# Designed miniproteins, single chains, continued (5): the designs that were tried, part 22

Each design is a single chain, and the fold is of that chain. pLDDT is the mean over its residues in the fold that is shown.

## One batch from the design tools (miniprotein)

Design m16735
Fold by ESMFold2-Fast:
Structure m16735 (fold): chain A 101 residues (1-101)
Amino acid sequence: SKLEEVIEKLKEALEKIENAKTPEELLEALEELLEALREALEVFSDNKEAVLRLIGLELQLIGLRIELERGLVSFEEAKERAIKLAKEAIELLEKEKEKLE
């Protein structure tokens, strides 16, 4: 399903975040996570609660990217925050999948 494909993309982005060794690699992984979140928003266009939670995660991720690009957050802290956001997105989509099937 489209939902399963998006969950897989989020898990792939999480793996890239966990394996990032530089701020540049982390920024690339964050962009992939953002793209997967945008696809998730399309899947849940009619589910208001899921959409609002996904928008919240997207805004936090955009903020993290700006902080990392501007040197306002350490690489280690940014990576930990990114892992948490990715895991929250995966958990949200998996819970929504359980409600559907």
Scores: mean pLDDT 86

Design m16736
Fold by ESMFold2-Fast:
Structure m16736 (fold): chain A 67 residues (1-67)
Amino acid sequence: MVLSDEELEEALSKLPPHIREALLRLLEEGLISREELSIMVLRILEDMEKNSPELKAFEKAARVMLS
């Protein structure tokens, strides 16, 4: 499933800044496809709603990636 540009920007705006920047960087570097980015963003938003400990671990990893 691929989000439209508008839907993707809206979804990304709901993510923590460090996670958003890390995902955009992966896309720019060609490490993930736009389809993979869409799936990752949707999964992260679902995890945020569930208050998942996995999201906190991902946030920590994203901060290291952006440093």
Scores: mean pLDDT 73

Design m16737
Fold by ESMFold2-Fast:
Structure m16737 (fold): chain A 85 residues (1-85)
Amino acid sequence: SAEKLAQQEKKLREEVKKVALEAGLSPEEAEEVAEMWIYSIRNYHLIPDDVQEELNKLADEAEKKGDNRLLVEVIRRAYEAIKKV
């Protein structure tokens, strides 16, 4: 349902904002990164497969290292890759 999707997106937005704040971003920058991630999830299928593989690899590395700054960078790269389509 639309309500369930909105609730899932709200949770993801809050989670990404926390990651961005812990990475040292301002509240304004954290909000921007959260919106970039929601957009990227909705449009991830538009990214070329080789670029998706590289982004997934970087995300896995960031999670293993607890590197919130690298997670933010992955979000920004995914967003830019989609915008170039």
Scores: mean pLDDT 85

Design m16738
Fold by ESMFold2-Fast:
Structure m16738 (fold): chain A 77 residues (1-77)
Amino acid sequence: SVEELARRLAEAALAGDTARVRELAEEIVKRGESMREVVERAAEILAQRTHTSVEAARAAILGALEDAGVLGLLERE
């Protein structure tokens, strides 16, 4: 589900676990889920857990995807 993938992505990003971020991004694609929807939901979860803005949390998630080399998977045509 988007919710479960988003929660795991937020946790991996918070931990700085680049390998886990990459694995989750690949799993999102394999399952045919929207990377954008998972990222947006992960940003909401991370913001709530860290008591920060959704904008700051989204930047952290995007940075984690960039570090993992999978940022280009964010949108599918």
Scores: mean pLDDT 85

Design m16739
Fold by ESMFold2-Fast:
Structure m16739 (fold): chain A 75 residues (1-75)
Amino acid sequence: DLAEFIGEALSKLFKETPKKEELEKAAEEVKANKEEVKEVLEKGTKKYEENKSKLNKEEQEKLEELKEILEKLLE
């Protein structure tokens, strides 16, 4: 499940410094599943906007950075 994979990556970003190898694997999975990632990104962006007030500034910045990375990989 791609949503679980992205969720795991987000959990690692919040709890510890992600290893470069883990981020590279995530990027390859995104490229292999572009349509699914695009759907998750669209749904995730909507949920983020709805729940933005519940997130602190650091969490918002990390989610925005992830969104930018995913958008670049989908190009």
Scores: mean pLDDT 63

Design m16740
Fold by ESMFold2-Fast:
Structure m16740 (fold): chain A 74 residues (1-74)
Amino acid sequence: SVSDQANQLLSQVRSLIGQARQAQAAGRDDEFDRLTEEISVLLQQLQSLRPQLSPEQQAQVDALVAETVATLGS
């Protein structure tokens, strides 16, 4: 289902954010850039699914986007 796809993507993005934080802390710029690009692609997929999601899942997507900006952005 769309809900199951969204849950899978949410889990993947959360995992990648953790990996990107670790790469950034270690100064692994190439790994950080690659992970950030992968996160962007998955977040775009989540955003495309967002209108079909429950309000609870929409809130999770919004929170994850905000966390990504706060963690990996300036």
Scores: mean pLDDT 86

Design m16741
Fold by ESMFold2-Fast:
Structure m16741 (fold): chain A 90 residues (1-90)
Amino acid sequence: SMSELEEKKQRLREELVRAVTKAMEGDKEGALEALERARESVEELAPYISEEQKEKLLQALEEARRKVEAGDLEGFLEAVAKAAETLLES
């Protein structure tokens, strides 16, 4: 249903916000944990979105993870923005 889809999208948005908050606080471990929960949320969204949208979301989250590990806050924020834009398209 649309209600279930919106609830799952909201959960993914909340994990992306948490990842940004933790990264901005310098909490690398917390940011990586939030990105892993975001990845789990994408798997829950899979039945409601296209395979292309799922791949774009997973690629953006993996890019965000690599940027956090590299200490690249700007690249991390760009990757999260890509994930958020893809989520708006679904």
Scores: mean pLDDT 85

Design m16742
Fold by ESMFold2-Fast:
Structure m16742 (fold): chain A 120 residues (1-120)
Amino acid sequence: MVLSKEELIKRIKEAKLDELSGLPVWVWAGLAYYSTNFGETRIAGTYGVFNIPKSWALLFGGEEVAKGLAKRLKSPGYSVDFEVNEKALALFVRQLARLVRESGFAEKYFKDFKKEVEKA
């Protein structure tokens, strides 16, 4: 999957992830961009937030990508089993928002997305 920064920002705004999570659009744009581009073929490639990169496919990949992610998370050692529905997606977005806040990654690695969000 290849999505531009502009397309990611658009989808994040349309999904109202900022309203749902309490994190600004530029944080979601940075997380989605880095997670999808550096972790599409693996769940763990870096530390912190980048260890859950495939989960971001739920936000813009649709139901089939969400089903594929859920199946992979059922592998030995993973305790996550969730149905893709509005409540499950909201809970998942809030859990990822908490991880991003606790990790401090956004202020170090996603600052460039502030400018991109202002342009979009």
Scores: mean pLDDT 54

Design m16743
Fold by ESMFold2-Fast:
Structure m16743 (fold): chain A 73 residues (1-73)
Amino acid sequence: ADETVKKFKELLNTDPEEAAKFLKEEAKKSKDKTKKDNLLHLANTILDLVKQGGPSDKEKKAIAKEVEIILKS
């Protein structure tokens, strides 16, 4: 759990597009439909922010918190 969250945070800071791909792969591994849908929603949110010039520090913090909550559930 901690390792997955750490990898995601590192990718989100260095390559947000790869962070979004990472969440899509985590979603594919999930058998919980709600967890899968939430991870895919966040991945698409990151990709939309990349199109707008990339996520701000505030947006990165909010996204990382949501991912941690989803992955720990």
Scores: mean pLDDT 84

Design m16744
Fold by ESMFold2-Fast:
Order: sequence, then structure tokens, then C-alpha cells
Structure m16744 (fold): chain A 64 residues (1-64)
Amino acid sequence: SAADLAEGERLFAEGLALIRAGDFERGERLVTRAVLLYQEAGDDARAAAVGAEGRREFREQGGL
């Protein structure tokens, strides 16, 4: 739904901000939740894209 897409976008933005701030546990959890919401909304391409971006940011910021 449109609400799930909007929530996914919000969670992804918040998750990335947390990863960039060094809060890897919370950030990764929010990015994962955003991926699941996009999958539930049927937007598999966006789910894959935000998952990949989250993993890239996690590695670049020194996440384990």
C-alpha cells in the first residue's frame, strides 16, 4: 500500500542516518524493516536497491 511505501521510505532514511552515526544495530534493524515493507508492498526492485545501499553504507562506516 501507499502507507507501507511511505513507512518503508521513512525507516530506510532513519536507518541510514543511524548507520552513519555509528548506531549499526538500530540502523541495520530499520533498513531490514524497510526492505520487508517494500517486499510486502510488491516493490521488489526498491527492496533490493535499499537493501544493497544499506549494506554498502554499513561496510563503508565500519560495520561488522
Scores: mean pLDDT 84

Design m16745
Fold by ESMFold2-Fast:
Structure m16745 (fold): chain A 74 residues (1-74)
Amino acid sequence: SLEAEILAALARMGYTVLKRSLDKIEDPKLRELAEQMAELYEQAAEAAEAGDIEKAKALLEQAIEVSKKMKELE
C-alpha cells in the first residue's frame, strides 16, 4: 500500500541519517538516545515492509519521543 511505502521510506531515511551521525555525537547520553532512535526506525521500516502499519506507526511515534528527549539535553 502507499501508506506502507511512505512509512518504510521515512523510517529507512531516519535510520540512515542517525547511523551516519553516531560517530559525531560526543555526549554519551545523546549517543545512547540516537542509537535507540535508529533502532526504532529500523524496526518501523521492517514492520511497514511486512504490512504491519499499526506497529510501524507506533514505533515511529516512539522514535519522535526519543527525539524530543534529545532536544531537552541541549
Scores: mean pLDDT 85

Design m16746
Fold by ESMFold2-Fast:
Structure m16746 (fold): chain A 61 residues (1-61)
Amino acid sequence: MTREEQIKDLEKYVEELKELIEKAGYEAEFKLEELPDGKVLLSGKSSLPGTKQGPDVELLI
């Protein structure tokens, strides 16, 4: 798999996760950042609206 294909697959995966989290009643925010060394950092937050923050997510690819 090429790097571009990996990034596109990751973007699709993030969208699916975001939709699932939002359907479960959580608010979800994800950020995808390309690092200078060529790695891709995915970071995310989830929370119940107006309540306690949920777990953070961080992946390096």
Scores: mean pLDDT 67

Design m16747
Fold by ESMFold2-Fast:
Structure m16747 (fold): chain A 65 residues (1-65)
Amino acid sequence: SETSEAARTLGEEDIRRLAELLGVSEEQARRAVEHASRGDLEKAAEEAGVSPETLSAVILSLARS
């Protein structure tokens, strides 16, 4: 999926920005990105405490930055 491909392109700085944007810890953001990179968007969203749609939109936005 586009989201899992985008998640695989995120670096440490992107993970920090994801954590800030979602209001979660860097470790939660890292776990969410790991799940998303494996194609498990539902598990990724659960770890981040947001909807899959919200997580997907933010990951795609960061990857296109």
Scores: mean pLDDT 84

Design m16748
Fold by ESMFold2-Fast:
Structure m16748 (fold): chain A 76 residues (1-76)
Amino acid sequence: SSETNREVVKIIGSASLLIMMGKVMNMPVEELQNRLDKIKKEYEALLKNYSLTEEQKKEIEQAINQAEEVVAELKA
């Protein structure tokens, strides 16, 4: 549905914004980790409340994985 698609776009956008905040804006790693944890909880809520396609799940998980890699790199 258009509502489901909107929620999918929002969570992917949140992950992309986190990457930008880390790499471009030099946001503290602890704040990036807190935001990443919130995004993961939002994804769990989305899975509970909406019927997502396998492709939508894959796209969100890929975006979250990219954000996790950025946070891990900045911790090193």
Scores: mean pLDDT 87

Design m16749
Fold by ESMFold2-Fast:
Structure m16749 (fold): chain A 66 residues (1-66)
Amino acid sequence: ASDEQIASAAEALRTSTDDGLLASVAGEAAKAGIAGQVLDALREALTRATSAGAIQALQRAIEVAE
């Protein structure tokens, strides 16, 4: 994955208030193999996520990163 993809994913995870977007970005990060590179952003997003779907997607991405 490119540095731009990593930066974009981290920014979306840190700034988005949309649980659907957080779930989508978490899934894309895991699929692209960059979950480890955005791990701190994934953890921050998990503290803000309110939907079960977003929480599960973020937890799965964190699990893949670890």
Scores: mean pLDDT 82

Design m16750
Fold by ESMFold2-Fast:
Structure m16750 (fold): chain A 74 residues (1-74)
Amino acid sequence: MEELKEEARKLFIELQNYLKDPKYAEEASKIIREIVKKAREFLEKYGDSEENTEKVLQWRIEELKKAIEELKKK
């Protein structure tokens, strides 16, 4: 659990750094909002159990990695 939280935090900070660049700020902001919204909706719908929280963290890590990769291609 803690390792997943640390990985998610590190990736989130990397994505947030794109907010400081006007070229990427709008797209990075939109991606961050969508990831946060979907994670919240999942936990509200299925409950905030340890299993569901881990599943959301794993999903969030994967989505953050994909978003960063996509931004790097520009």
Scores: mean pLDDT 78

Design m16751
Fold by ESMFold2-Fast:
Structure m16751 (fold): chain A 58 residues (1-58)
Amino acid sequence: MATARGDAGSAAAARIVAGAARREGFEAQPLGTEVVATAPTAEQARKVADAARRAGAG
């Protein structure tokens, strides 16, 4: 299992991104404004973290 995290810019955005990742079958949890993703591969975990960072970008 691989873990990655990304800052979604807000707690609301973090919850939305974590929820979307969990619907795709990944383990993801919001921690404040960050999303912590755990996936079978590092590449999958990074994609969730990158989605969180994009949600936080203006």
Scores: mean pLDDT 80

Design m16752
Fold by ESMFold2-Fast:
Structure m16752 (fold): chain A 68 residues (1-68)
Amino acid sequence: MIRPLAEELLEAVERGDLDKVDEIVAQLKKMGIPLDELEEAFREVAKEKGLSEKDYEAAIRVIRTAYE
């Protein structure tokens, strides 16, 4: 399931733990999960956690960079 990894990614980004972000993204890539599918799950997690638009944009940029 992708949602628990999306939640862990949000926590890692909020802590500034870039090594953990890279680790989780590597795991998602090994599972064959594309960036667009992760972004959908991450958007739902951010909405449920009440993330601001600014914080969401900052977090998703870090995740997109790790996927590239």
Scores: mean pLDDT 83

Design m16753
Fold by ESMFold2-Fast:
Structure m16753 (fold): chain A 70 residues (1-70)
Amino acid sequence: KEEEREEIRENALKAYKKLHPDASQEEIDRILKRVDKILELIEKNPVSQIDYITDEDIERLEKEKRELEK
């Protein structure tokens, strides 16, 4: 869980910096917060309604990746 979370964060950060090397720290933080939010909801299974990874959560994560790759 924790290792997977860190891997996703690093992957998103690398992709964003590769496409936008001059991006502001705020933009980078926004992307990382989005990824962290989804991962936290997964890890907090007993609390979240979307702890099972709803289609919306998957779509958001995939959208972030696709936007970073475009």
Scores: mean pLDDT 64

Design m16754
Fold by ESMFold2-Fast:
Structure m16754 (fold): chain A 64 residues (1-64)
Amino acid sequence: SQLRLEALQTLIDIIRENPDLSVEEAVEKALEKLRSKYNITPEELEQLRRDLRDAAEILKKARE
Protein backbone atom coordinates (compact mmCIF):
# COMPACT_ATOMS: atom_id res chain seq x y z
CA SER A 1 0.00 0.00 0.00
CA GLN A 2 1.04 3.65 -0.43
CA LEU A 3 1.07 4.20 3.33
CA ARG A 4 3.33 1.19 3.94
CA LEU A 5 5.74 2.27 1.18
CA GLU A 6 6.04 5.80 2.61
CA ALA A 7 6.45 4.34 6.12
CA LEU A 8 9.39 2.21 4.95
CA GLN A 9 11.00 5.17 3.14
CA THR A 10 10.55 7.35 6.25
CA LEU A 11 12.17 4.65 8.42
CA ILE A 12 15.13 4.29 6.02
CA ASP A 13 15.68 8.07 6.01
CA ILE A 14 15.56 8.24 9.83
CA ILE A 15 18.08 5.40 10.21
CA ARG A 16 20.42 6.96 7.61
CA GLU A 17 20.26 10.36 9.35
CA ASN A 18 20.48 8.86 12.86
CA PRO A 19 22.40 5.53 12.69
CA ASP A 20 22.83 5.39 16.49
CA LEU A 21 19.07 5.23 17.20
CA SER A 22 17.71 1.95 18.56
CA VAL A 23 15.17 -0.05 16.54
CA GLU A 24 12.40 1.13 18.88
CA GLU A 25 13.45 4.81 18.66
CA ALA A 26 13.66 4.75 14.84
CA VAL A 27 10.25 3.04 14.54
CA GLU A 28 8.57 5.53 16.91
CA LYS A 29 10.04 8.53 15.04
CA ALA A 30 8.80 7.11 11.71
CA LEU A 31 5.30 6.49 13.11
CA GLU A 32 5.21 10.01 14.60
CA LYS A 33 5.98 11.55 11.18
CA LEU A 34 3.33 9.40 9.50
CA ARG A 35 0.68 10.24 12.11
CA SER A 36 1.31 13.96 11.46
CA LYS A 37 0.50 13.45 7.72
CA TYR A 38 -2.17 10.71 7.75
CA ASN A 39 -5.22 9.68 9.73
CA ILE A 40 -4.06 6.17 10.67
CA THR A 41 -6.40 3.71 12.40
CA PRO A 42 -5.18 1.87 15.55
CA GLU A 43 -5.15 -1.42 13.60
CA GLU A 44 -3.06 0.09 10.78
CA LEU A 45 -0.71 1.68 13.34
CA GLU A 46 -0.02 -1.64 15.09
CA GLN A 47 0.54 -3.41 11.75
CA LEU A 48 2.94 -0.64 10.66
CA ARG A 49 4.78 -0.84 13.98
CA ARG A 50 5.37 -4.57 13.44
CA ASP A 51 6.45 -4.14 9.79
CA LEU A 52 8.77 -1.23 10.61
CA ARG A 53 10.36 -3.08 13.53
CA ASP A 54 11.18 -6.04 11.27
CA ALA A 55 12.56 -3.70 8.59
CA ALA A 56 14.65 -1.73 11.10
CA GLU A 57 16.24 -4.91 12.47
CA ILE A 58 17.20 -6.00 8.93
CA LEU A 59 18.57 -2.54 8.05
CA LYS A 60 20.67 -2.35 11.22
CA LYS A 61 22.13 -5.84 10.65
CA ALA A 62 23.04 -4.87 7.06
CA ARG A 63 25.07 -1.92 8.43
CA GLU A 64 27.14 -4.05 10.84
Scores: mean pLDDT 82

Design m16755
Fold by ESMFold2-Fast:
Structure m16755 (fold): chain A 78 residues (1-78)
Amino acid sequence: MTYIVGVTSKDKELIEEMAKLMSEIEGTLEVEIVEQIINGEKLYTAIGLFESEEAAEKAKEAAEKLAKERGEEVRIGI
């Protein structure tokens, strides 16, 4: 079973930090950054794939903490 965590923001640098943070978690299988244009604005999403629910939950918690520390609005999905 594979678990997915996605973090979306317009701040490319923040998403690059999120991707790096996700890649450092034990049980991370893959991390990708996707660029999208939605309503004329560039959005970036870091997508992590994890081998366990515990690894995915750690990734989500770490991403939420980083977003809060930076004061940036992000969308986080599992």
Scores: mean pLDDT 81

Design m16756
Fold by ESMFold2-Fast:
Structure m16756 (fold): chain A 110 residues (1-110)
Amino acid sequence: SSAEVKKALENILKIWDEDIADLRTLNTPGAAEVVALIEKAKEEVRKLVAEGRLRDALRLALEAALEVSRRLAEMVAREKDKKKRRQLILLEASETLIALHLRLLLKELE
C-alpha cells in the first residue's frame, strides 16, 4: 500500500541519518563525498514522496543506495585501520539491505 511504502521510505531516511553521523565520526578519505550523496538523495526522496511520486522515490533511493554501497566498498578496500574498516563494512552491509528492501517494494508495485 501507499502508506506502507511511505513508512518504509521514512525508515530508510532515518537509517541514512545514522549512516551520515557514523561517516562524519569516521572522517576517513571519501566519507564527506558519501555524506553529500546521501544528503542529496534524502532531499530528492522527500520531494518525490511529498509529490505522491512513490515509485520514482523508490527508484531514486535504490540508485542512491547502490552508489553509496559501491563507494563504501572502495573505501573498505583502501582503509588500513582495522576498526574503521569494520565500521565501513557494516555501513556497506546496511546499504545493501536497503537496496534489497527497495527492490522488493518496487516489485510489489509491478
Scores: mean pLDDT 90

Design m16757
Fold by ESMFold2-Fast:
Formats: structure tokens, C-alpha cells, sequence
Structure m16757 (fold): chain A 73 residues (1-73)
């Protein structure tokens, strides 16, 4: 993964963290860390989002927030 792609996903992670916390989702920081770790380690963005979303109390809502954050960066 390029430095430019890593920076893009770091920005997406920051945006997702803010929105997950604003939505009252517990373990938002853990989910965002898992998303970024998975992407950096070569997982697809789709798989990284799915794995991260499974760590929180509302996986479907978290998945949508993560997908929207990735689209905006």
C-alpha cells in the first residue's frame, strides 16, 4: 500500500472515530484501530470494515459509518 493510500485511510479512520462516538457506539476506538490495522496489513477495505464493525454493539450502523468515511477521503 502506498504512503498516499495509508494517509487516506488514516483520515477515514479519524472521521469514522468521530462519527461513531457521536452516534454513541461503544468501542469506537477499538473498531477504528482494527479497521486501520487490517487495511495496513493487506486486507481489503470491505473485509477491514466488516471485521471492525463486528467489534461494536451496533455492527450494521458502524459498517455504514465506516463505509461513508472511506467514501469521503
Amino acid sequence: MSEEEIEKYRKAAGLALKRLEEAGIKNAALAVKTFLDEVVNGASVEDAIKKAAELVDDPEKAKKILEEAVKEV
Scores: mean pLDDT 83

Design m16758
Fold by ESMFold2-Fast:
Structure m16758 (fold): chain A 63 residues (1-63)
Amino acid sequence: MKKKIEEELKKKTEEANSDYEKRVQAARDSLTDPEEASRATAEAGREGIQKVIDAENEAKKKL
């Protein structure tokens, strides 16, 4: 049981990191203003961290 929860957490973390990288790249490709691009990348970073925290909390509840 523990190993399955750990694998699910790793998968969710990998997906969150992949999504974050895509969002950062999309923001840089579409936004020409450096300040606006910086804000968008910071926001994507916060969302990515929150997704990882949520995944960790969900895993802890199942343990």
Scores: mean pLDDT 75

Design m16759
Fold by ESMFold2-Fast:
Structure m16759 (fold): chain A 85 residues (1-85)
Amino acid sequence: KREEFEELLRRLDELAQQVKKYAEEGNVEEARKALEQLKQLAKELEEFLKRNPSLLSPEDQRKLREAVKAAIQQGEKLIAEAEKK
């Protein structure tokens, strides 16, 4: 379970970086695909935490959720700016 959690975090970080990279390159289509995958993994992470409530303290869970939400929001903003050319 712990290793599954660490793998989810690593994949989320990689996707967040890909969204930023593609958006900055003006590759809106790839950025959108990466953002969709990021959103899907964020949902999987939430379900994983609900099934494993002892993995993180409530405070750490809130911080993690806020960080993931911020990454998604920033990705959406970067894609919107890239779409304006």
Scores: mean pLDDT 82

Design m16760
Fold by ESMFold2-Fast:
Structure m16760 (fold): chain A 110 residues (1-110)
Amino acid sequence: SFRERVEKDYKEALEAFKNGDKEKLAEIAQKYFPAVGFLVAYATDDEKEILARLYVFLGLYYYYVKNDKRLAAESFYNAAKIYEELGKTDEAEKYRKLALELDPDNEVIK
């Protein structure tokens, strides 16, 4: 299923991040870029939690692989908004704060 593929690739992405394997991390992220767009419009609550995890992963990818603090901040902010919609206030606050720390001049996140 799609969920099983996301869980497997998420685990592989965490190991790639831990090992500094930027190429594997990029490969996994690229597989899910189209799915992120689809899930924004049509996700159920269960799928929204997966989407939030993908945004966290994308934030880590942009920060550590691309050295793009702005896209990293936007990715973490999108994760925070989804966690807020799901009622996960602590997770939402954590990722909103991280986004502000990475891009303090971003007026959308402030």
Scores: mean pLDDT 76

Design m16761
Fold by ESMFold2-Fast:
Structure m16761 (fold): chain A 88 residues (1-88)
Amino acid sequence: SEEERELADRIEEVTEQTVEQLKEYIESLEFLSEEEAKQLLQGIELGLQQLDKAGEVLKSEYGKEAVERSKKKLEELREYIEEKLKKD
């Protein structure tokens, strides 16, 4: 449906914007503390859980693919944060 496509597009757009904003924030920091990293990782985990729930509602191939791409972006952000934490 058009409503399902619109929802899928918004989920992907919001995920992309969130990932870009968080990467920019992390890059602006001279030092990423363990406490800040834990808070960011918790936020990503909650985001992944919300995408799992969205995937249960979005039954179209288009919606499922949008959820999958969004999950991949959050997983890549998680890896980015973990790598930054290891280098500090």
Scores: mean pLDDT 83

Design m16762
Fold by ESMFold2-Fast:
Structure m16762 (fold): chain A 70 residues (1-70)
Amino acid sequence: MSAAEVAERLLELAKSEDLEEMIEGVEELLKQATGASRVLLENALREIKEVGDVEEAQRILRNTAATLLK
């Protein structure tokens, strides 16, 4: 999976209002991600689980997508 494809999926997940849906979505993307994309997704998943808040999770996903597109 390309960094652009991962970023697109993260932006779609960031529209969710369900924290568990966002967590499961990132875990699914991790099964297909490699290299730098995998590291960024692992960091995003950790942060989302630590904050436990829908709005902060949405922000983390959008920021991670922006980083992947650099």
Scores: mean pLDDT 85

Design m16763
Fold by ESMFold2-Fast:
Structure m16763 (fold): chain A 69 residues (1-69)
Amino acid sequence: MAEEAHQNAVAGGKAGTPEEAYRGAFDAARALRQGESPVAADGLKAMTDGAGPEGSEAVQRGIREGAEA
């Protein structure tokens, strides 16, 4: 994974804040847990791939907490 690419994905796609990355992942994981759509799984995967090291921790926390919600 190129560090520049994932930092740009976090900053540009998710406004670069860990809280925004967390919220997006939380919502997607919650939707998947409630059985709303299998497409949510692809969304979570894309978020994890695009977040990189800085956002990855926030995305992982969002996935964990969203899955429990």
Scores: mean pLDDT 58

Design m16764
Fold by ESMFold2-Fast:
Structure m16764 (fold): chain A 80 residues (1-80)
Amino acid sequence: SLEEEILKEAEKLTEEEIEKLIKEAKELLKNRKEENILEATRLLSIVAKALSSKGEEGKEKAKELEELAQKEAEKIEAER
């Protein structure tokens, strides 16, 4: 499934790649175009899954990124 593919991609990410994807997702969110926001939420979900396995600090960061992704997705739905 798509969820399983996201989990497998997350398992392969290094800490440097995680930081790069977070930066990319935040830049996409600044553009406020629906396609960019949807891609940003996808990237944030992948990164959150990767961080959830990196101890307590990683779990807290993962929760913050998942909440950000959900909030941005809900904004798109509200604007439709």
Scores: mean pLDDT 76

Design m16765
Fold by ESMFold2-Fast:
Structure m16765 (fold): chain A 88 residues (1-88)
Amino acid sequence: MEAEEKAIEAFTEALIEEFKKRGIEELSKSEIEALRTVAHYVVQLMRKQGWGAEDFREFAELPTEERLEKIREVLDKHEEEIVEQLLK
């Protein structure tokens, strides 16, 4: 779905900014691809939590700071699953 594709890109951008704030100054192409894989996983987790197309659209349209707050909430709740995906 178009809304899901936009959400994946918005989650990827939010993850990049969050990891930069966590001390990763520069991300390689392979690291960006890993974060895009995590973004796909996050979108699937949000679907399991009951998110629909409107929720994904709203997330993609959020200001940067609100998107970062939301991604921190997701990372905090789903840290184990996200780390497992990054290590694959």
Scores: mean pLDDT 73

Design m16766
Fold by ESMFold2-Fast:
Structure m16766 (fold): chain A 120 residues (1-120)
Amino acid sequence: MSEEQKDILEQLKKLFDLALAYEKAGDHEKAVYTVEQAMENFIEALKYFLKNNKDITEFVKEAAKLFKELAEATDDKKVLEVILEGVKKAIELLKELNADEEVIEILEETKKYIEEILKK
C-alpha cells in the first residue's frame, strides 16, 4: 500500500472517530455531515488511484474494515445510511472504471454487512 493510500486511511479513521464523538455529544447533524465528507473523500481518492493505475486492493480492504467498525460503533441510523450510500457509490465507480472483480467483491460484502446491521 502506498504512503498516499495510508494517509487517506488515517484521515478516514480520524473523521469516523470525530463523527462518533459528535454522536456521543448529541450533535447528530455534525456526525452525519462528518461521515458524508469522509465518504466523499474516500470516493475521490479511489477515483484518483484508479486513474493513476495504482493497486487499490489493500487500500479497499483496510477502508472496508473502517466502514464495518463505524457501522458496529454507531447508534445513529442516518450514519449507517450515509456509509451504505457511500459504499454503493464506490461500487458503481469501480464498475464504471473496470476495477478488478476482487476489489468490487470486498465492497459488495461490506455493503451486505452494513445492510444487515441497518435491519436490526
Scores: mean pLDDT 89

Design m16767
Fold by ESMFold2-Fast:
Structure m16767 (fold): chain A 62 residues (1-62)
Amino acid sequence: SMMEQKIEELEKEFNSKAQELKEQGNQAESQGDRESVLQITKEMFRLLGDWQDRILEIRKKA
């Protein structure tokens, strides 16, 4: 269905962006940069929230 396709596309987008943030977080952690780790963590929560909102919007329209 169109709903399933849109959810799969969002999942792929989320996984790609999450991987980038994870790599940035690992670099910051290895450098002891606590401020950058905190900022990246906040960006990850923002990414999660955006992903959840988009899934809910798709489900609402189905």
Scores: mean pLDDT 83

Design m16768
Fold by ESMFold2-Fast:
Structure m16768 (fold): chain A 89 residues (1-89)
Amino acid sequence: SRTSEIFRVAKEIAELLDKGDVEGARALLEKMREKYGERSAKTAAQMALLISSPDSLPEAIKLALEMGISQGEIATILGISRGTVRRLI
């Protein structure tokens, strides 16, 4: 299902970011966008934020911003302040 693919892609993004493969993570988001559309790609980026390690979180935030997710939305998803999001990037 589309939901299962979103969760799978989010997990793969988090794993790639843990390895420092930012370009691989970006390529997965583009594939998700091409196959399932913008909303599904944004949802995958949001899920990746939640499952990312602390070391990978800054890059996950940058990818979410590139996907058009606002700093305020990211702050809400992570349960942190907008000021904290800004300091992480």
Scores: mean pLDDT 87

Design m16769
Fold by ESMFold2-Fast:
Structure m16769 (fold): chain A 54 residues (1-54)
Amino acid sequence: MATLLQEVETALQSGDPLELEVQDGVVAIMRGVGLLSVQEEDHLSQRIQTALEE
């Protein structure tokens, strides 16, 4: 969890669309296997999608 948050923060700081897309996929997989709550997934995915627009 902490590592995933760090990776998402790094991607957000870089603004690299490829890195952001990779992290979005990782968040979705982690949610699917039950390692993230719905709230955690929603929060991280919203941040990634917002960064992809900016």
Scores: mean pLDDT 75

Design m16770
Fold by ESMFold2-Fast:
Structure m16770 (fold): chain A 85 residues (1-85)
Amino acid sequence: MDAKEYLELGKKKFEEGDFVGALKNYFKALQLDPNNEEIKNALVDMLLSLERSEDVLIAILEKIGKEVGLDEETLEEIKKLLLEK
């Protein structure tokens, strides 16, 4: 699967209410294309839609990022984008 296919699966999972499945697919998309702004924007928009505290969102990102093997540099960039919104 390519990055676009993972992005589309992530969107579908989020529409189905499967937030964890959505996040895993967005992270897989970022592993394949870490500089893709469309994937980053979709991920951040999803996280902000959850209306959770900053600490909770960061904890979720760290847990799921570790589970899918997302690199620390990409994870830190996503955290920064989330906090700058």
Scores: mean pLDDT 80

